# Designed miniproteins, single chains, continued (5): the designs that were tried, part 85

Each design is a single chain, and the fold is of that chain. pLDDT is the mean over its residues in the fold that is shown.

## One batch from the design tools (miniprotein)

Design m19135
Fold by ESMFold2-Fast:
Structure m19135 (fold): chain A 70 residues (1-70)
Amino acid sequence: AEADAHIARGQELMRQGKYEEAAEHFRRALEIDPDNARAHGGLASAYLNAGKPEEAKEPMQRAAELVEKE
């Protein structure tokens, strides 16, 4: 799956400390699957680690909404 491939690449970049590049791959996953909670969570983590807490707010909120529907 294309979205899963971008999520996997983003996670690998996170492990390497390449947070801006990781955020780009999580954004690409969201272009393919906009409701992907893992991609929103990954994007939030990437922004937080990149020192961009304001940019992390929307992805964090969307990830929480998608994960907890009940």
Scores: mean pLDDT 81

Design m19136
Fold by ESMFold2-Fast:
Structure m19136 (fold): chain A 68 residues (1-68)
Amino acid sequence: SAAEALEAAKAFLESYPGVKVRRVGDDEIVAELPDNPTLQTGVVLDLIGDFPSLEVRLEGNTLTVRVK
């Protein structure tokens, strides 16, 4: 389910060193990534690969993951 995908994505994000989960909503997670473009790209690609039902957006250091 969408809720199960979001809970798994939250745990996934919390497993990365330096990632700060800032907000968890009903259909959205907002996290702050370290100021490291290579690490940011890796996190985004991992999320896209592991959670194809979720939309991933990165704006500066702010990552938004939401249900499609």
Scores: mean pLDDT 80

Design m19137
Fold by ESMFold2-Fast:
Structure m19137 (fold): chain A 66 residues (1-66)
Amino acid sequence: TIRELFDRLVEVGRRLNELRPTASEEEVAAIQAALGAAYEALRAGDTAAAQRHIDEAERLVDRVEA
């Protein structure tokens, strides 16, 4: 649902904020780009595109945390 996708987007943003002091500028920019794309997809009603962008943002955050 849109609510579940929005909740996932918010959680990725929270995780990014925690990582920001230790992540590189390139890593932060990549995650922000994926989150921005997800938000625009949600605004357009494209839940499939939003899910793909959120999945990408989550993978990027997981890589930084590893």
Scores: mean pLDDT 84

Design m19138
Fold by ESMFold2-Fast:
Structure m19138 (fold): chain A 65 residues (1-65)
Amino acid sequence: SSAAEEMGKKLIEAARKAGASDEAIKQLEKALEAAKNGDSKTSGKYLGEAMKDPAVRKAAEELAK
């Protein structure tokens, strides 16, 4: 959905502003692409990998509230 895509883009922007690594940002982009294709399990795996970066984790926690 457009709402899910918008939220994914916001997470990528927030993580980038928080100083996430380029590698972590690429994982978030892969998660967003999987989500757009309806593959929530693959999206969750890439998101989990990205959340190993503390900046991504903080951004995700704030947006998930």
Scores: mean pLDDT 80

Design m19139
Fold by ESMFold2-Fast:
Structure m19139 (fold): chain A 81 residues (1-81)
Amino acid sequence: MEVEVHVAPLEESLEAALERLRPVGRVRRIETVAEALLAAEEAIENKGERVALVMPHEKLEVAKQAEEAIREKLEEAEKEE
């Protein structure tokens, strides 16, 4: 299971970032850590799904928190299998 958090750079629109990440698998726009955790839970249920989550540039700090929370959630799920 892979869940990636990406921040759209200042010079790139969210729409362009979503399009660029489409080959990864499932791509979602998020703005909160709670939305990121929900996406991680869905990836856990769908075994082996790859998900790319995109946040706007102004949410860089939230993106760091989301990445850490997702990592912890996925590690916990892996230990239970």
Scores: mean pLDDT 73

Design m19140
Fold by ESMFold2-Fast:
Structure m19140 (fold): chain A 59 residues (1-59)
Amino acid sequence: AREEALQNVIKAANAAMAGDEETAREYLQKAKELMTPEQARNAERAVQVTRDFAAEADA
């Protein structure tokens, strides 16, 4: 249950770091469906922070 949702968030973050926007979106969508609204908000923020960090680090 929770483990599957968390795994999808990790996969989404990894895809975002790799530049695979489509894959990141797909995993994030799957994770959100398995989460509470509160957890979904936190996951969305985590992926966004990872994106910003990757963009700055790669620049």
Scores: mean pLDDT 76

Design m19141
Fold by ESMFold2-Fast:
Structure m19141 (fold): chain A 84 residues (1-84)
Amino acid sequence: SMKEALEKAREYIRKAKEAVRKGDFEKALEYAEKAIELAEQLAKAGDLVSAAIFFAGVGEIYKKLGEDSRAEELYQRALDLYEQ
């Protein structure tokens, strides 16, 4: 359900941020990618606002990891969804 996707996306973003704080680059990327998959599912289901928030949140995670190009790509995806 959309509610389960929302709850899981929030959980993965939280876990990714915790992994960043612990210096666990590999786990941070794993959780971030799982959150992206759920954000894409939410966008396809028509929850563009939640999807945009999650893409921006994952963009922040990539930026903290020094992955500036990937962060900008995710921020652009969030902006594109806000323009719908």
Scores: mean pLDDT 88

Design m19142
Fold by ESMFold2-Fast:
Structure m19142 (fold): chain A 65 residues (1-65)
Amino acid sequence: EARELARRAEALIKEAAWYATSGDLARARELLEEAERLVREVSKEDPETAKRLQGAIEAVRALLA
């Protein structure tokens, strides 16, 4: 369960990074919001993986600034 949610979050983060670098900031933000929702669920079972994924989300958010 948590592993599948983590894989989906990683895919969303990667896709958000592509949209961020392509200039579609609105789509990138939508994908990061969905990824954050999944990371909150992951944190209930695997806080270490959630911490790593949250770091990746923050790195992509930096591209939006």
Scores: mean pLDDT 84

Design m19143
Fold by ESMFold2-Fast:
Structure m19143 (fold): chain A 60 residues (1-60)
Amino acid sequence: SLVEIAEKLYEKLKSLTTDPEILKEAEEALEVVKTSKDITKQIGAILRIIGLILEVELSK
């Protein structure tokens, strides 16, 4: 499910950073995936979490 994909991406992000602002943004995106009935909004939120993962990796 999209929720399972988002949860795995969030766990990956937590393994890469301890930045509370980045983690809060990812938690808000994960909540959108869990609560939204709109597939487009869920995919958008997943892409947001992927974007945060890439941002953290590029900042090294």
Scores: mean pLDDT 85

Design m19144
Fold by ESMFold2-Fast:
Structure m19144 (fold): chain A 103 residues (1-103)
Amino acid sequence: GRAEGFARALQAAADAAGEPVLVAATPAVVSTFSEEEARRTGRTMGRGLAERARARGATRVVIVHPDTPQGRAAAEAAAETLREAGLEAELLSVSAAPAGTPL
């Protein structure tokens, strides 16, 4: 998705600059979840990101998310989990596609 593409580009730039940062995107499937399911997914994601950040020596994690309620909920929950683990967390919002008509 757009957030995943942006996260990959930002990670490549950070790696080229030698910055101790991990960049990740909220999974596209989160858009199909309730906000509570998105928050639960975010907490799980945050724990995994903390392990990955420590493994690569990163002190800061940047989370790219679509500007949707589910995207924000997952990203905020992941950021809270990362901060509880002693890491810095930053959120980057990317424009979401317009909501489709519910089926």
Scores: mean pLDDT 79

Design m19145
Fold by ESMFold2-Fast:
Structure m19145 (fold): chain A 86 residues (1-86)
Amino acid sequence: MTVILEFSGLSEEQKKELIELAERYAAKGYKVEVEVEGDTVKITIEGLSVEQEIGWILRAIGYELDGYKVEIKIEGDTTYIKIDFG
């Protein structure tokens, strides 16, 4: 399973936290790609289990309940999650 996470409207501290998140996945042996553009961070993680993918979907729903703009797309074995913090 591949999960693509796109976060926008980020502070410098939030960007740092997301880069550290990506580094933790890479340290666990996952294939990870990170793209940083302005206030946007995009993280692609390959090799996640279905349970880990569901965990990310639930986390995204949590952000939506907190009032952030969230988009979730599932295409085959790829889950794309976009979260906008403002």
Scores: mean pLDDT 87

Design m19146
Fold by ESMFold2-Fast:
Structure m19146 (fold): chain A 58 residues (1-58)
Amino acid sequence: MVDELWERSRELYEKSMELFKKAEELEKQGNFDEAKKLREEAKRLYEESGRLGLEAVS
Protein backbone atom coordinates (compact mmCIF):
# COMPACT_ATOMS: atom_id res chain seq x y z
CA MET A 1 0.00 0.00 0.00
CA VAL A 2 2.62 2.59 1.05
CA ASP A 3 5.01 1.25 -1.62
CA GLU A 4 2.30 1.62 -4.29
CA LEU A 5 1.68 5.27 -3.36
CA TRP A 6 5.44 5.95 -3.40
CA GLU A 7 5.83 4.25 -6.80
CA ARG A 8 2.96 6.25 -8.29
CA SER A 9 4.38 9.46 -6.79
CA ARG A 10 7.70 8.72 -8.54
CA GLU A 11 5.96 8.01 -11.87
CA LEU A 12 4.03 11.30 -11.73
CA TYR A 13 7.23 13.17 -10.79
CA GLU A 14 9.10 11.71 -13.78
CA LYS A 15 6.20 12.47 -16.14
CA SER A 16 6.11 16.07 -14.87
CA MET A 17 9.85 16.43 -15.54
CA GLU A 18 9.38 15.11 -19.10
CA LEU A 19 6.60 17.66 -19.70
CA PHE A 20 8.79 20.50 -18.35
CA LYS A 21 11.53 19.45 -20.79
CA LYS A 22 9.06 19.39 -23.69
CA ALA A 23 7.79 22.84 -22.69
CA GLU A 24 11.37 24.16 -22.68
CA GLU A 25 11.91 22.78 -26.21
CA LEU A 26 8.68 24.43 -27.38
CA GLU A 27 9.85 27.76 -25.90
CA LYS A 28 13.10 27.40 -27.88
CA GLN A 29 10.95 27.01 -31.01
CA GLY A 30 8.95 30.15 -30.11
CA ASN A 31 5.79 28.14 -29.40
CA PHE A 32 5.03 29.89 -26.10
CA ASP A 33 1.29 29.07 -25.99
CA GLU A 34 1.86 25.30 -26.21
CA ALA A 35 4.77 25.59 -23.77
CA LYS A 36 2.47 27.28 -21.21
CA LYS A 37 -0.08 24.47 -21.53
CA LEU A 38 2.59 21.81 -20.96
CA ARG A 39 4.01 23.72 -17.97
CA GLU A 40 0.53 23.91 -16.41
CA GLU A 41 0.04 20.16 -16.91
CA ALA A 42 3.55 19.42 -15.59
CA LYS A 43 2.88 21.57 -12.50
CA ARG A 44 -0.37 19.68 -11.86
CA LEU A 45 1.39 16.30 -12.08
CA TYR A 46 4.23 17.59 -9.88
CA GLU A 47 1.73 18.69 -7.22
CA GLU A 48 -0.10 15.33 -7.44
CA SER A 49 3.25 13.56 -7.02
CA GLY A 50 3.96 15.58 -3.87
CA ARG A 51 0.51 14.83 -2.47
CA LEU A 52 0.90 11.07 -3.02
CA GLY A 53 4.39 11.16 -1.53
CA LEU A 54 3.05 12.84 1.60
CA GLU A 55 0.24 10.27 1.82
CA ALA A 56 2.80 7.44 1.48
CA VAL A 57 4.76 8.68 4.54
CA SER A 58 1.73 9.48 6.70
Scores: mean pLDDT 80

Design m19147
Fold by ESMFold2-Fast:
Structure m19147 (fold): chain A 87 residues (1-87)
Amino acid sequence: MIRKFSEEEIEEIQKLMKEGLDELTRLADDAVARGLPRSQAASLITAGYIEMVAAALESESVEDFKKRMEEIVAWVRATLDALVAAA
């Protein structure tokens, strides 16, 4: 249920979702390699994925979606780094 997007814009959003998921997976694997429990990394990546899905549903343009994705990835990165520092 992506609102006001053309078929081409939906395809671009799907590609960006895939790229974002790959980056979240990379961040999780890096955090686990640095000593974070996999359960904590998995929980945060799941939260990030839910935020990405919400962004795809709520964004008014592909550019808005890109910006929201960048913010989600930055939030996940910062939170994983804080958790690693505390571990």
Scores: mean pLDDT 81

Design m19148
Fold by ESMFold2-Fast:
Structure m19148 (fold): chain A 66 residues (1-66)
Amino acid sequence: MKFRVTFTGPVTHQVGLILRMIGDPRIEVKRLSEDEFEVTYHGDEEEAEAFFEELASDPYIKVERL
C-alpha cells in the first residue's frame, strides 16, 4: 500500500520519523519534495491500515492513500 506523507511540524520530528521508517524493512521511503514523501508499506493490508492510522493520528503529519 502506498501513502503520500506531508510533514507540517518541526524538522526534528520529520528526521526522527524518516529514520524510524528507513530502519523498518517493510517500509520504503521516496522523497518527492522538501516536506513530501511517498511511503510504501510491504506488509499485509491490515498492518498497512494500522500504519496509516498511526500516521493519520500524528498532529505533525498529513497522510493520504495513493
Scores: mean pLDDT 82

Design m19149
Fold by ESMFold2-Fast:
Structure m19149 (fold): chain A 84 residues (1-84)
Amino acid sequence: SLQERALELAERAIELAKKAEELLKKGASEEEIKKLLLEAEIELGMALILIGVAKLAGEEVSEEVEERIEEAEKLIKKVKEKLK
C-alpha cells in the first residue's frame, strides 16, 4: 500500500538522521553529516508525496504513519540546528 511504503521511507529517514546525529557527536566533517541529512530529506520527501497521493485518493492516513513522518521531520530539523 502507499501508506506502507510511506512508513518504510519515513523509518529510513529517521535512521539516516540518527546516523547524521551520531556523526555530529563524533566530530565528523560537515560534508558527511550534510550528505546523510540530504538523503534523509529525500526519503522523507518521497514519504510525503506518497501520503499526499493516498489522501487525494480518499484514503485516511493512519496516526502511526503521520507520527513517524513528524518524528523524521523533527529529528532532521534538530540535527540541522545543531550543525552550526
Scores: mean pLDDT 87

Design m19150
Fold by ESMFold2-Fast:
Structure m19150 (fold): chain A 74 residues (1-74)
Amino acid sequence: SNTIEVYLTPEQAKDIKPGDKVEIHVPELGKTYRGTVLKIEELENYAKLTIKLENPEDAKDIPEGTSVEVKKVE
């Protein structure tokens, strides 16, 4: 699978929509990845984002539950 699943607060996800291009920063690795948001699922305390990475191989670096920072690409 070339998708990752990340959890953000609803406030962090407010300006992000399906189809948006994003940068995903993983502080623990000191790396930044790029991808496209496929879907957003609203949960009670979190928003679950499914993101398709530009490079499928990078998905192994970001297992579900990894702490990430997500920013919309201009």
Scores: mean pLDDT 82

Design m19151
Fold by ESMFold2-Fast:
Structure m19151 (fold): chain A 72 residues (1-72)
Amino acid sequence: MSPEQEAAFRRLLAETVAELERVLASTTDPAEAGARAEGIIADFAARAAALGIDASTAVAALRGAVASALAA
């Protein structure tokens, strides 16, 4: 990846993690939270693909970023 692609992807990761955290914090129904999270992850994968990043690689990175955020 170029440094510009890496910077864009890191920004996308941070924005997506923050969005997932907001959904989980604000939604009282676990089923609704799950459906919203699935939509966010699908949109993230599509945006990562637009940056030239494989969906599996992008989703693995998102999983790691979410785990790190939840540990903080």
Scores: mean pLDDT 79

Design m19152
Fold by ESMFold2-Fast:
Structure m19152 (fold): chain A 69 residues (1-69)
Amino acid sequence: MDAQALADALREIAKREGLPIVADDELLAISERIVELSRQASAARAAGDEETAAALQGEVNRLTREALE
């Protein structure tokens, strides 16, 4: 998933659930960061670095909450 596709998905979820969402420019920036961290987490898991992968996944979860709440 690219950043634009993630931003569009988050916007649809927010609209469906009646949740607040950040402005489009901020949403795209957050989505770009989420995609980047998700790639890094996948690379860390492939390298056997489970601690780094878990930390990166924690950041993804935090940014997702910031985008929606």
Scores: mean pLDDT 81

Design m19153
Fold by ESMFold2-Fast:
Structure m19153 (fold): chain A 81 residues (1-81)
Amino acid sequence: ALTEEELRRLIEEGVELVKEGRAILDDPDASREEVLRGIGLVLDGIGLLLTAVLEASRTNPALAAEASAAAKAVGVNLEVK
């Protein structure tokens, strides 16, 4: 199982990747290569945040809620049914 420190690191890294990717995608001067990089960053960030939510949901529901809230703050809804 991931530690609380490792889970918090995944949340922080995931949020920053989504923010960086979105900033690139919102830039009207972004090249095609920069747009593709931005898409990749958003997808990587979503993957880290989803991993954090799923791992935390097993052992630390408060941290899972924190991860979901952090994802939502950057425009990602990770509701698992």
Scores: mean pLDDT 81

Design m19154
Fold by ESMFold2-Fast:
Structure m19154 (fold): chain A 56 residues (1-56)
Amino acid sequence: MTPEELAREIVEEAKGDAERAGRLGTRAVLTEPLSDEERREFGRAAHRLLEELGLS
């Protein structure tokens, strides 16, 4: 799973709840063996998706 795919799934699973998206994202980053670069990419993708939904 790419960092962007992971971010998209988390935002979709949160169903527009920014607080839930934050909790799920934190948990995913702690459980997925992401590199520092992948972690930065995940953060950028998640922020962009939340902005698109008006949640950030």
Scores: mean pLDDT 70

Design m19155
Fold by ESMFold2-Fast:
Structure m19155 (fold): chain A 65 residues (1-65)
Amino acid sequence: SEVEELIARAEELAKKSTDEELKQRLETAVNTLRIAHQMGDEEGLKSATEELKRAIAEAEAELAA
């Protein structure tokens, strides 16, 4: 459920952002997380989750400015 919640949040932020670099970063992080989840890569899931959380925090900060 946390994986699905993070993906949904990232997709929401990507739609609101006008920064193409940030959009691509969010999309890349989501794809990395989806692949790790599908493959059952536990270490990859942890790493991808941390990267996605970082990208989400950056996107939220930019939208709040």
Scores: mean pLDDT 81

Design m19156
Fold by ESMFold2-Fast:
Structure m19156 (fold): chain A 74 residues (1-74)
Amino acid sequence: LIEEAKKAFEEGDYKKAADLAKEAIDKDPGDREAVELYMEAAKKLHAKGEVYENPPMLSTEQAEALRDLLEDVG
């Protein structure tokens, strides 16, 4: 999952990268690499004017970091 998510991200398919990273997080919420990849993909989607609904279960700290990243692209 995480390797496929990274490949999708490198190919510029940020929605697919976010979907795959979400699956990896749903399987292991402690997978920091998957959380970071999801956050980067979500940031890229937000910059393109797209919203990824129904995010994975993130810790309070990770959710706050994601919000900061999304605000930074404004």
Scores: mean pLDDT 71

Design m19157
Fold by ESMFold2-Fast:
Structure m19157 (fold): chain A 55 residues (1-55)
Amino acid sequence: SGEVYAGMAVIGAAMGTGENAVKGLQAANEASEYVKAGDDEGARKAGMEGLEAGL
């Protein structure tokens, strides 16, 4: 579900520093907007992007 992927983006932001933290936060915001819209696929893609930025 989309909320899990939003959480993954937040984890990416927490693990990253500088530019990676910013990218993670931006992805978390995007994933959150997709969750609010009911777009689980959009949330998944944004959340994965944020997690990858932090890893």
Scores: mean pLDDT 71

Design m19158
Fold by ESMFold2-Fast:
Structure m19158 (fold): chain A 62 residues (1-62)
Amino acid sequence: NIKEARELIKKAMELARQGKFKEAMELADKAAELLESDPNATRQEILEWVGEKIRIIGLELD
């Protein structure tokens, strides 16, 4: 479900801002599973999710 995946991504970003990077990555990975398994997920939605995951990793490294 794209909507549920987007909400998980949003929550993962909030956790990353709080410095909870492991928890953020776990939610982000769950969102990716939902997007990849959803037949209505567009390539654009998947790429947006990948961008958010990269941003979370960037916050962890910086």
Scores: mean pLDDT 70

Design m19159
Fold by ESMFold2-Fast:
Structure m19159 (fold): chain A 102 residues (1-102)
Amino acid sequence: MTPEEVAQALRDLARGLEERAASGDLITGPIEVVLDPEDRSVSFRAEVKTPEGARLAAQALERLAELIQNNEVGKTFRLESEDGGRAEVRTGSNRVYERLKA
């Protein structure tokens, strides 16, 4: 898959989460996306318990899509809702990019 195809798939997942939360068909539980499971170059994890948590997870997926499309590495961010929804995004370390550069 190309980075553009991966970014689009993540945006489609984000839209689905928001639409289902809005319609009352909330997807609950852990959501995990790993693009390189061996090196953990890119990972996304979220725990969804509420509609606010689903929106937070969607926001984190949109940011991950942007990072992938822009080929940005070495970034980590966390999002939390007032009701305890959590999302974390990690992109590969600068060492992975430095190994690919060397």
Scores: mean pLDDT 62

Design m19160
Fold by ESMFold2-Fast:
Structure m19160 (fold): chain A 82 residues (1-82)
Amino acid sequence: SKEEMLKLLEEAIKKLEEAKKNKDYETFLKIVQETGKKLHELQGLPVLDFKMPKQELSEEQFEAYADTVIALFRKEKEEIEK
């Protein structure tokens, strides 16, 4: 449902912000994967396919990646709210 998708995205954004602040790269990537899978399983939502890094990210690479992912999650939430 729309409410389930919005709640999932709100919880994911909060957890992603916390993982970014703590520089917890492993937890950040896990949240992205688990949230993407759950969003794909919900009716009427397009697949959010985030390319997962194959190697450890540098601090600068992680921050850029995290900012991009969080922005995409926020954009998706705004689209669902319409």
Scores: mean pLDDT 73

Design m19161
Fold by ESMFold2-Fast:
Structure m19161 (fold): chain A 74 residues (1-74)
Amino acid sequence: VEELIKLLEDEDPEVRAEAARKLGEIGDKRAAMALARALYDESPEVRTAAATALFGIGREEARRALREVEEEGP
């Protein structure tokens, strides 16, 4: 899981999108904040994968992560 979270910061948007998709399949709550940040990614493919992955992790975890990122982000 930690390795996949690091891949969400990769230079290649295809790698980031695949990492987000994999994190959603695993459903580990530790990825929720990293996936919420990926919702603001420059690539639409990464944003779509992150949204799908957050849905897979769970409503409560997704909601907390989104609030945290909204407060942190511009």
Scores: mean pLDDT 74

Design m19162
Fold by ESMFold2-Fast:
Structure m19162 (fold): chain A 63 residues (1-63)
Amino acid sequence: SAAELEAQRERELREAFERIDALENLSEEEKEELKERAREAVKERLGGAGVVVGVAEIVEALK
């Protein structure tokens, strides 16, 4: 159901934030930007299936 999908995406977003916060080589500003990108990626995936969100992929997308 849509509610189940939303709950799953919310968990993925929380996990992504935790992993971003664990990155020691990024500034607070860079972490905030990654979190905003993660929010957008999760929001996009609510409408589309099969997009893998990883912190590494988000970081690569910002380069």
Scores: mean pLDDT 66

Design m19163
Fold by ESMFold2-Fast:
Structure m19163 (fold): chain A 74 residues (1-74)
Amino acid sequence: MEEVRREIEEYFDRLAELLGPETRPTLERVKELAIRAAEAELAGNEEEARRLEEEALKLLETLRPAIEAYLAAQ
């Protein structure tokens, strides 16, 4: 679990660096949901893991304008 948690944390921290500090609060929320989903999956709670993943994806969709702005600036 610790290794999976670290991988998730590094991934979203890197993404926040790319998209800018204003996206950090939402990406922190997504990171928390991703970690909780991984923990639920390890505990054998597939239904909870799936729900947490869906919630994380919905939050990521709210970042679409920031992602599009970042890509346009490249």
Scores: mean pLDDT 79

Design m19164
Fold by ESMFold2-Fast:
Structure m19164 (fold): chain A 64 residues (1-64)
Amino acid sequence: SSEIKELEKEIEELEKKIEELRKELEEAKKNGASKEEILELEIEIGVLEVELAVKKLILKKLKE
């Protein structure tokens, strides 16, 4: 199904984006970034992790 293929691609892209943001968060912490900047990165990562979990659940249901 094209829908399953598109969803698998979206999941892969989200996982890569989360990994890059986690690297940015580690860099920010090392460079003494403000509490606000650190919080903004943590929120962005959290939002994307929720989106990833939802997409993985949808993929699981489509394969049932």
Scores: mean pLDDT 89

Design m19165
Fold by ESMFold2-Fast:
Structure m19165 (fold): chain A 80 residues (1-80)
Amino acid sequence: SPEEALEESLALFREAASRYLSEAQVAQAVAVARAAGLDAIATGDPEVFLDTVDYLMKRYGIPEEVREEVLARIREILAR
């Protein structure tokens, strides 16, 4: 389901973010990403979610290689 794909994507994002962010920052970033993901489900536009995750990773200084891997894996999850 779209909701299961969102939770799998958020778990992947949380795991990556936890290597670079504090626990409080991870919780906030995941909450923002979840809100964007719910909007993406409502509009049928996954780019809203992907753009938000990319923005958050850039905002918190997550390295480009990690950002690219996370986004590619999320795209794969959402394409199922």
Scores: mean pLDDT 89

Design m19166
Fold by ESMFold2-Fast:
Order: structure tokens, then C-alpha cells, then sequence
Structure m19166 (fold): chain A 65 residues (1-65)
């Protein structure tokens, strides 16, 4: 996992996301990646992908994994 690339993709996803629950999970994943906890960040992203979202946002989250 390229942590810098994942952070970039998740920041883009946040700009496109209005859903507060989805934003919270993406923000959690960003914090975990910044702390170096890649495994916990991937768990948060898998939980985020269970929520309704646009295909554009879903592609950004899948690429960040």
C-alpha cells in the first residue's frame, strides 16, 4: 500500500462526499494511515464501502485499498 497515494485519494473522496457517516469513516481511515496503521485503515475503508455512495467515490476508496 502506497500510504501517500492512499491519503491523496481519500482526501479527494472527502471533497466529493456529503454523507456524514461516510465522511466519518473516511476521516478515520485518513487518521489511521497518518499513524501508520494500514490494517485498521483498510478495515475502516471496507466498512465505508458498505454505505451508499457514488461510483466515483467508491472507485477512490477501492484504489486507496
Amino acid sequence: VDVERAIELLREALELTENPELRRLIETALRLLEQGDVVAAQVALHEALKLPMSEEVAELLREAL
Scores: mean pLDDT 83

Design m19167
Fold by ESMFold2-Fast:
Structure m19167 (fold): chain A 99 residues (1-99)
Amino acid sequence: AAEEALAAGEAAAEGGRAAARAAGQGEGPKAAQGAAAAGAAAAGAYASGLIGARRGDGEGGRRDAALNAEAAAGAAERAGEPGRRGAEAARRGAEEARA
């Protein structure tokens, strides 16, 4: 339960960070804003795993980590290319967090 929440947060955060890095490879303010938003969502995913583990709420931690990874994917998609290509990593992280 606690370890599952932590693992979910880590998987979701890794996917979100990959999406943020991809968005950051784009040019201009749209890419910068998308990368920053995806990075913040990745941090949220990690934090969700930690909070779930501390509270003994593994299901809540996994759910919130997955939601944050999906938010990172959306932010990267809005950044345009190459963010859209990176969004898939965040979606995979969300799927791993739910497993």
Scores: mean pLDDT 85

Design m19168
Fold by ESMFold2-Fast:
Structure m19168 (fold): chain A 74 residues (1-74)
Amino acid sequence: MEVTVDEVAEFLGIPREALEALPPGTVIEITYEDGTKVTLRKRADGRTFEILEGPTLEELKGKKVKSVVVYTPP
C-alpha cells in the first residue's frame, strides 16, 4: 500500500514541506503509546510513501503517537 506525502503530513501532523525535503529512501518509524509500530519508506518519486511494516492507517486512527524516528539514506 502507498500513501501520499500530503496524507502522511496530515496523519502525523508534520509539515508537508518537511516531508518533501526528505530524500527518496528515507524510512520513518512511528511508535504509538500502546506499543504499536508502523514503518514507512519514501519512494523514488519523492511524493509517496510505502508502508513496509505495521497495520493499515485506518487501524491506527485514534491512537496517540509516542515517538517518530527518521532514518535518511547515506
Scores: mean pLDDT 75

Design m19169
Fold by ESMFold2-Fast:
Structure m19169 (fold): chain A 64 residues (1-64)
Amino acid sequence: TAVKLAQEAVEAAKQGDDEKALKLLGEAVRALGGDGETAKEAARRSGDLVSMAQTVLRHAEAKA
C-alpha cells in the first residue's frame, strides 16, 4: 500500500539511506497516482528527505 511504502521511505531517510528512501518515496507517490520521478527530484532538491517522506506519508494516510 502507499502508506506502507511511505512509512518505509521515512525510516530509510531517518537511517541516512537516501537511495532507498528516494526509491520508496517514488513508489509511494506512484501508488497514489502521482509522478514518482518528479517527487524524487523535488525531494532531492529540498535537502530534507525526511520531511519530504513524512509529507508523502501524511497524504497517503489521508487517502486510506
Scores: mean pLDDT 81

Design m19170
Fold by ESMFold2-Fast:
Structure m19170 (fold): chain A 105 residues (1-105)
Amino acid sequence: MAAEFAALQERILADPSARAEAYIEMAELLVEAGQPAAPEMMREAIEIAKENKDEEMLERLKEILEKSKEIAERLAEANAEKNPAMAAIYRRTAEEYEELIKEIE
C-alpha cells in the first residue's frame, strides 16, 4: 500500500495528464458541493488537454466550466442585495468561465 501510494504520487508529479485529471476531479467535487471550480486550475487543465489533443478531457472541462458559471451566476444573484461587492466578484468569475469555455471551442 505505502509503496503503491508513493508510485502514484510520483506519477502525478511527473505526468501533466495525471495532474490535469487531479484538477478535474477536484473541480467536480467543488461543483457537487455548490462551489465554482478554481479558474486557475481549469486554465492549466485546458492547456494540458489541448496539448495532448484529449477531446474527452476537453468535454469534461467544458461541462465543469458551464456548471461553475451557473453556480457563480446563482451566487451573484443571491448576494446582490446583502453583499454587492461579493456579487460583483461572482459576476467577474462567471465572465472568466465564459472566456475559458471559448478557449475549448
Scores: mean pLDDT 79

Design m19171
Fold by ESMFold2-Fast:
Parts: C-alpha cells; sequence; structure tokens
Structure m19171 (fold): chain A 90 residues (1-90)
C-alpha cells in the first residue's frame, strides 16, 4: 500500500493543527506585510514559476473572492468535510 507519509512529510501534522498554527501566526504577526510574505512564500514553494508580482495579483484576487457569498458557501462545505473526516477517523 502507498503510505501517506511518503507523499508529504507535512501530512504528519493534522489539518486542524495546520489551520490553528496559521491562524495563530497571523493573529500574532499583527502586521499585514509579515502575513502577506508568509502566504506568498507558501505559494512560491508550490508555484516556483510565478513572479512575486503574479503572486501578489493572485493573493489580491483570492482575498476579493473570499469576501463573496459564494466563497463563504464553499468554505463552509470544506469545513463540513474536514469535520466528517475527523469524526470518521477519531
Amino acid sequence: MVKLKVEKRESRVSAEELAEGGVQLVRWAKNEVAAAIYVANSLAAIASSLSAEELAAILDRVAAALKTEEAKKVMEEGKKKVVEIREELE
């Protein structure tokens, strides 16, 4: 069988712990620039072909989309799926 640990070492950390860490980091940063750099660096690791300008444009677009009612529904759906997985696995 394929082991999940082989796919991503970070997958050893639960989705809940990752979400908590991210929220707490942003809360303690209290600096929009520091928070933006953290997110940009995370995206750059995935999309190394993108420039900093392109990453900034994507972040602006994502931030705008997250303020829409449709994005709220998608986020709620994602949260429900995370809760279901957590309940199933215990």
Scores: mean pLDDT 55

Design m19172
Fold by ESMFold2-Fast:
Structure m19172 (fold): chain A 69 residues (1-69)
Amino acid sequence: MEEAREEAFRIVLRIAQEVADESGRLLTPEDIRRLAERLKEAADQSTNPEVAEELRRIADGLEAELAGM
């Protein structure tokens, strides 16, 4: 459980860093949507169902925050 969440967090940080580097500025709602999409792709590629589930939950959370913006 803890290892799966730690791995998911590492994936999130890496993808978030890539999105931030590509934007070169304060993250826009479009950048956050792109982050959520990449997290879902990473979840689909994961062989660990716990990591995949955590990544999808994070992506869904980001989409919910965008709906509230």
Scores: mean pLDDT 75

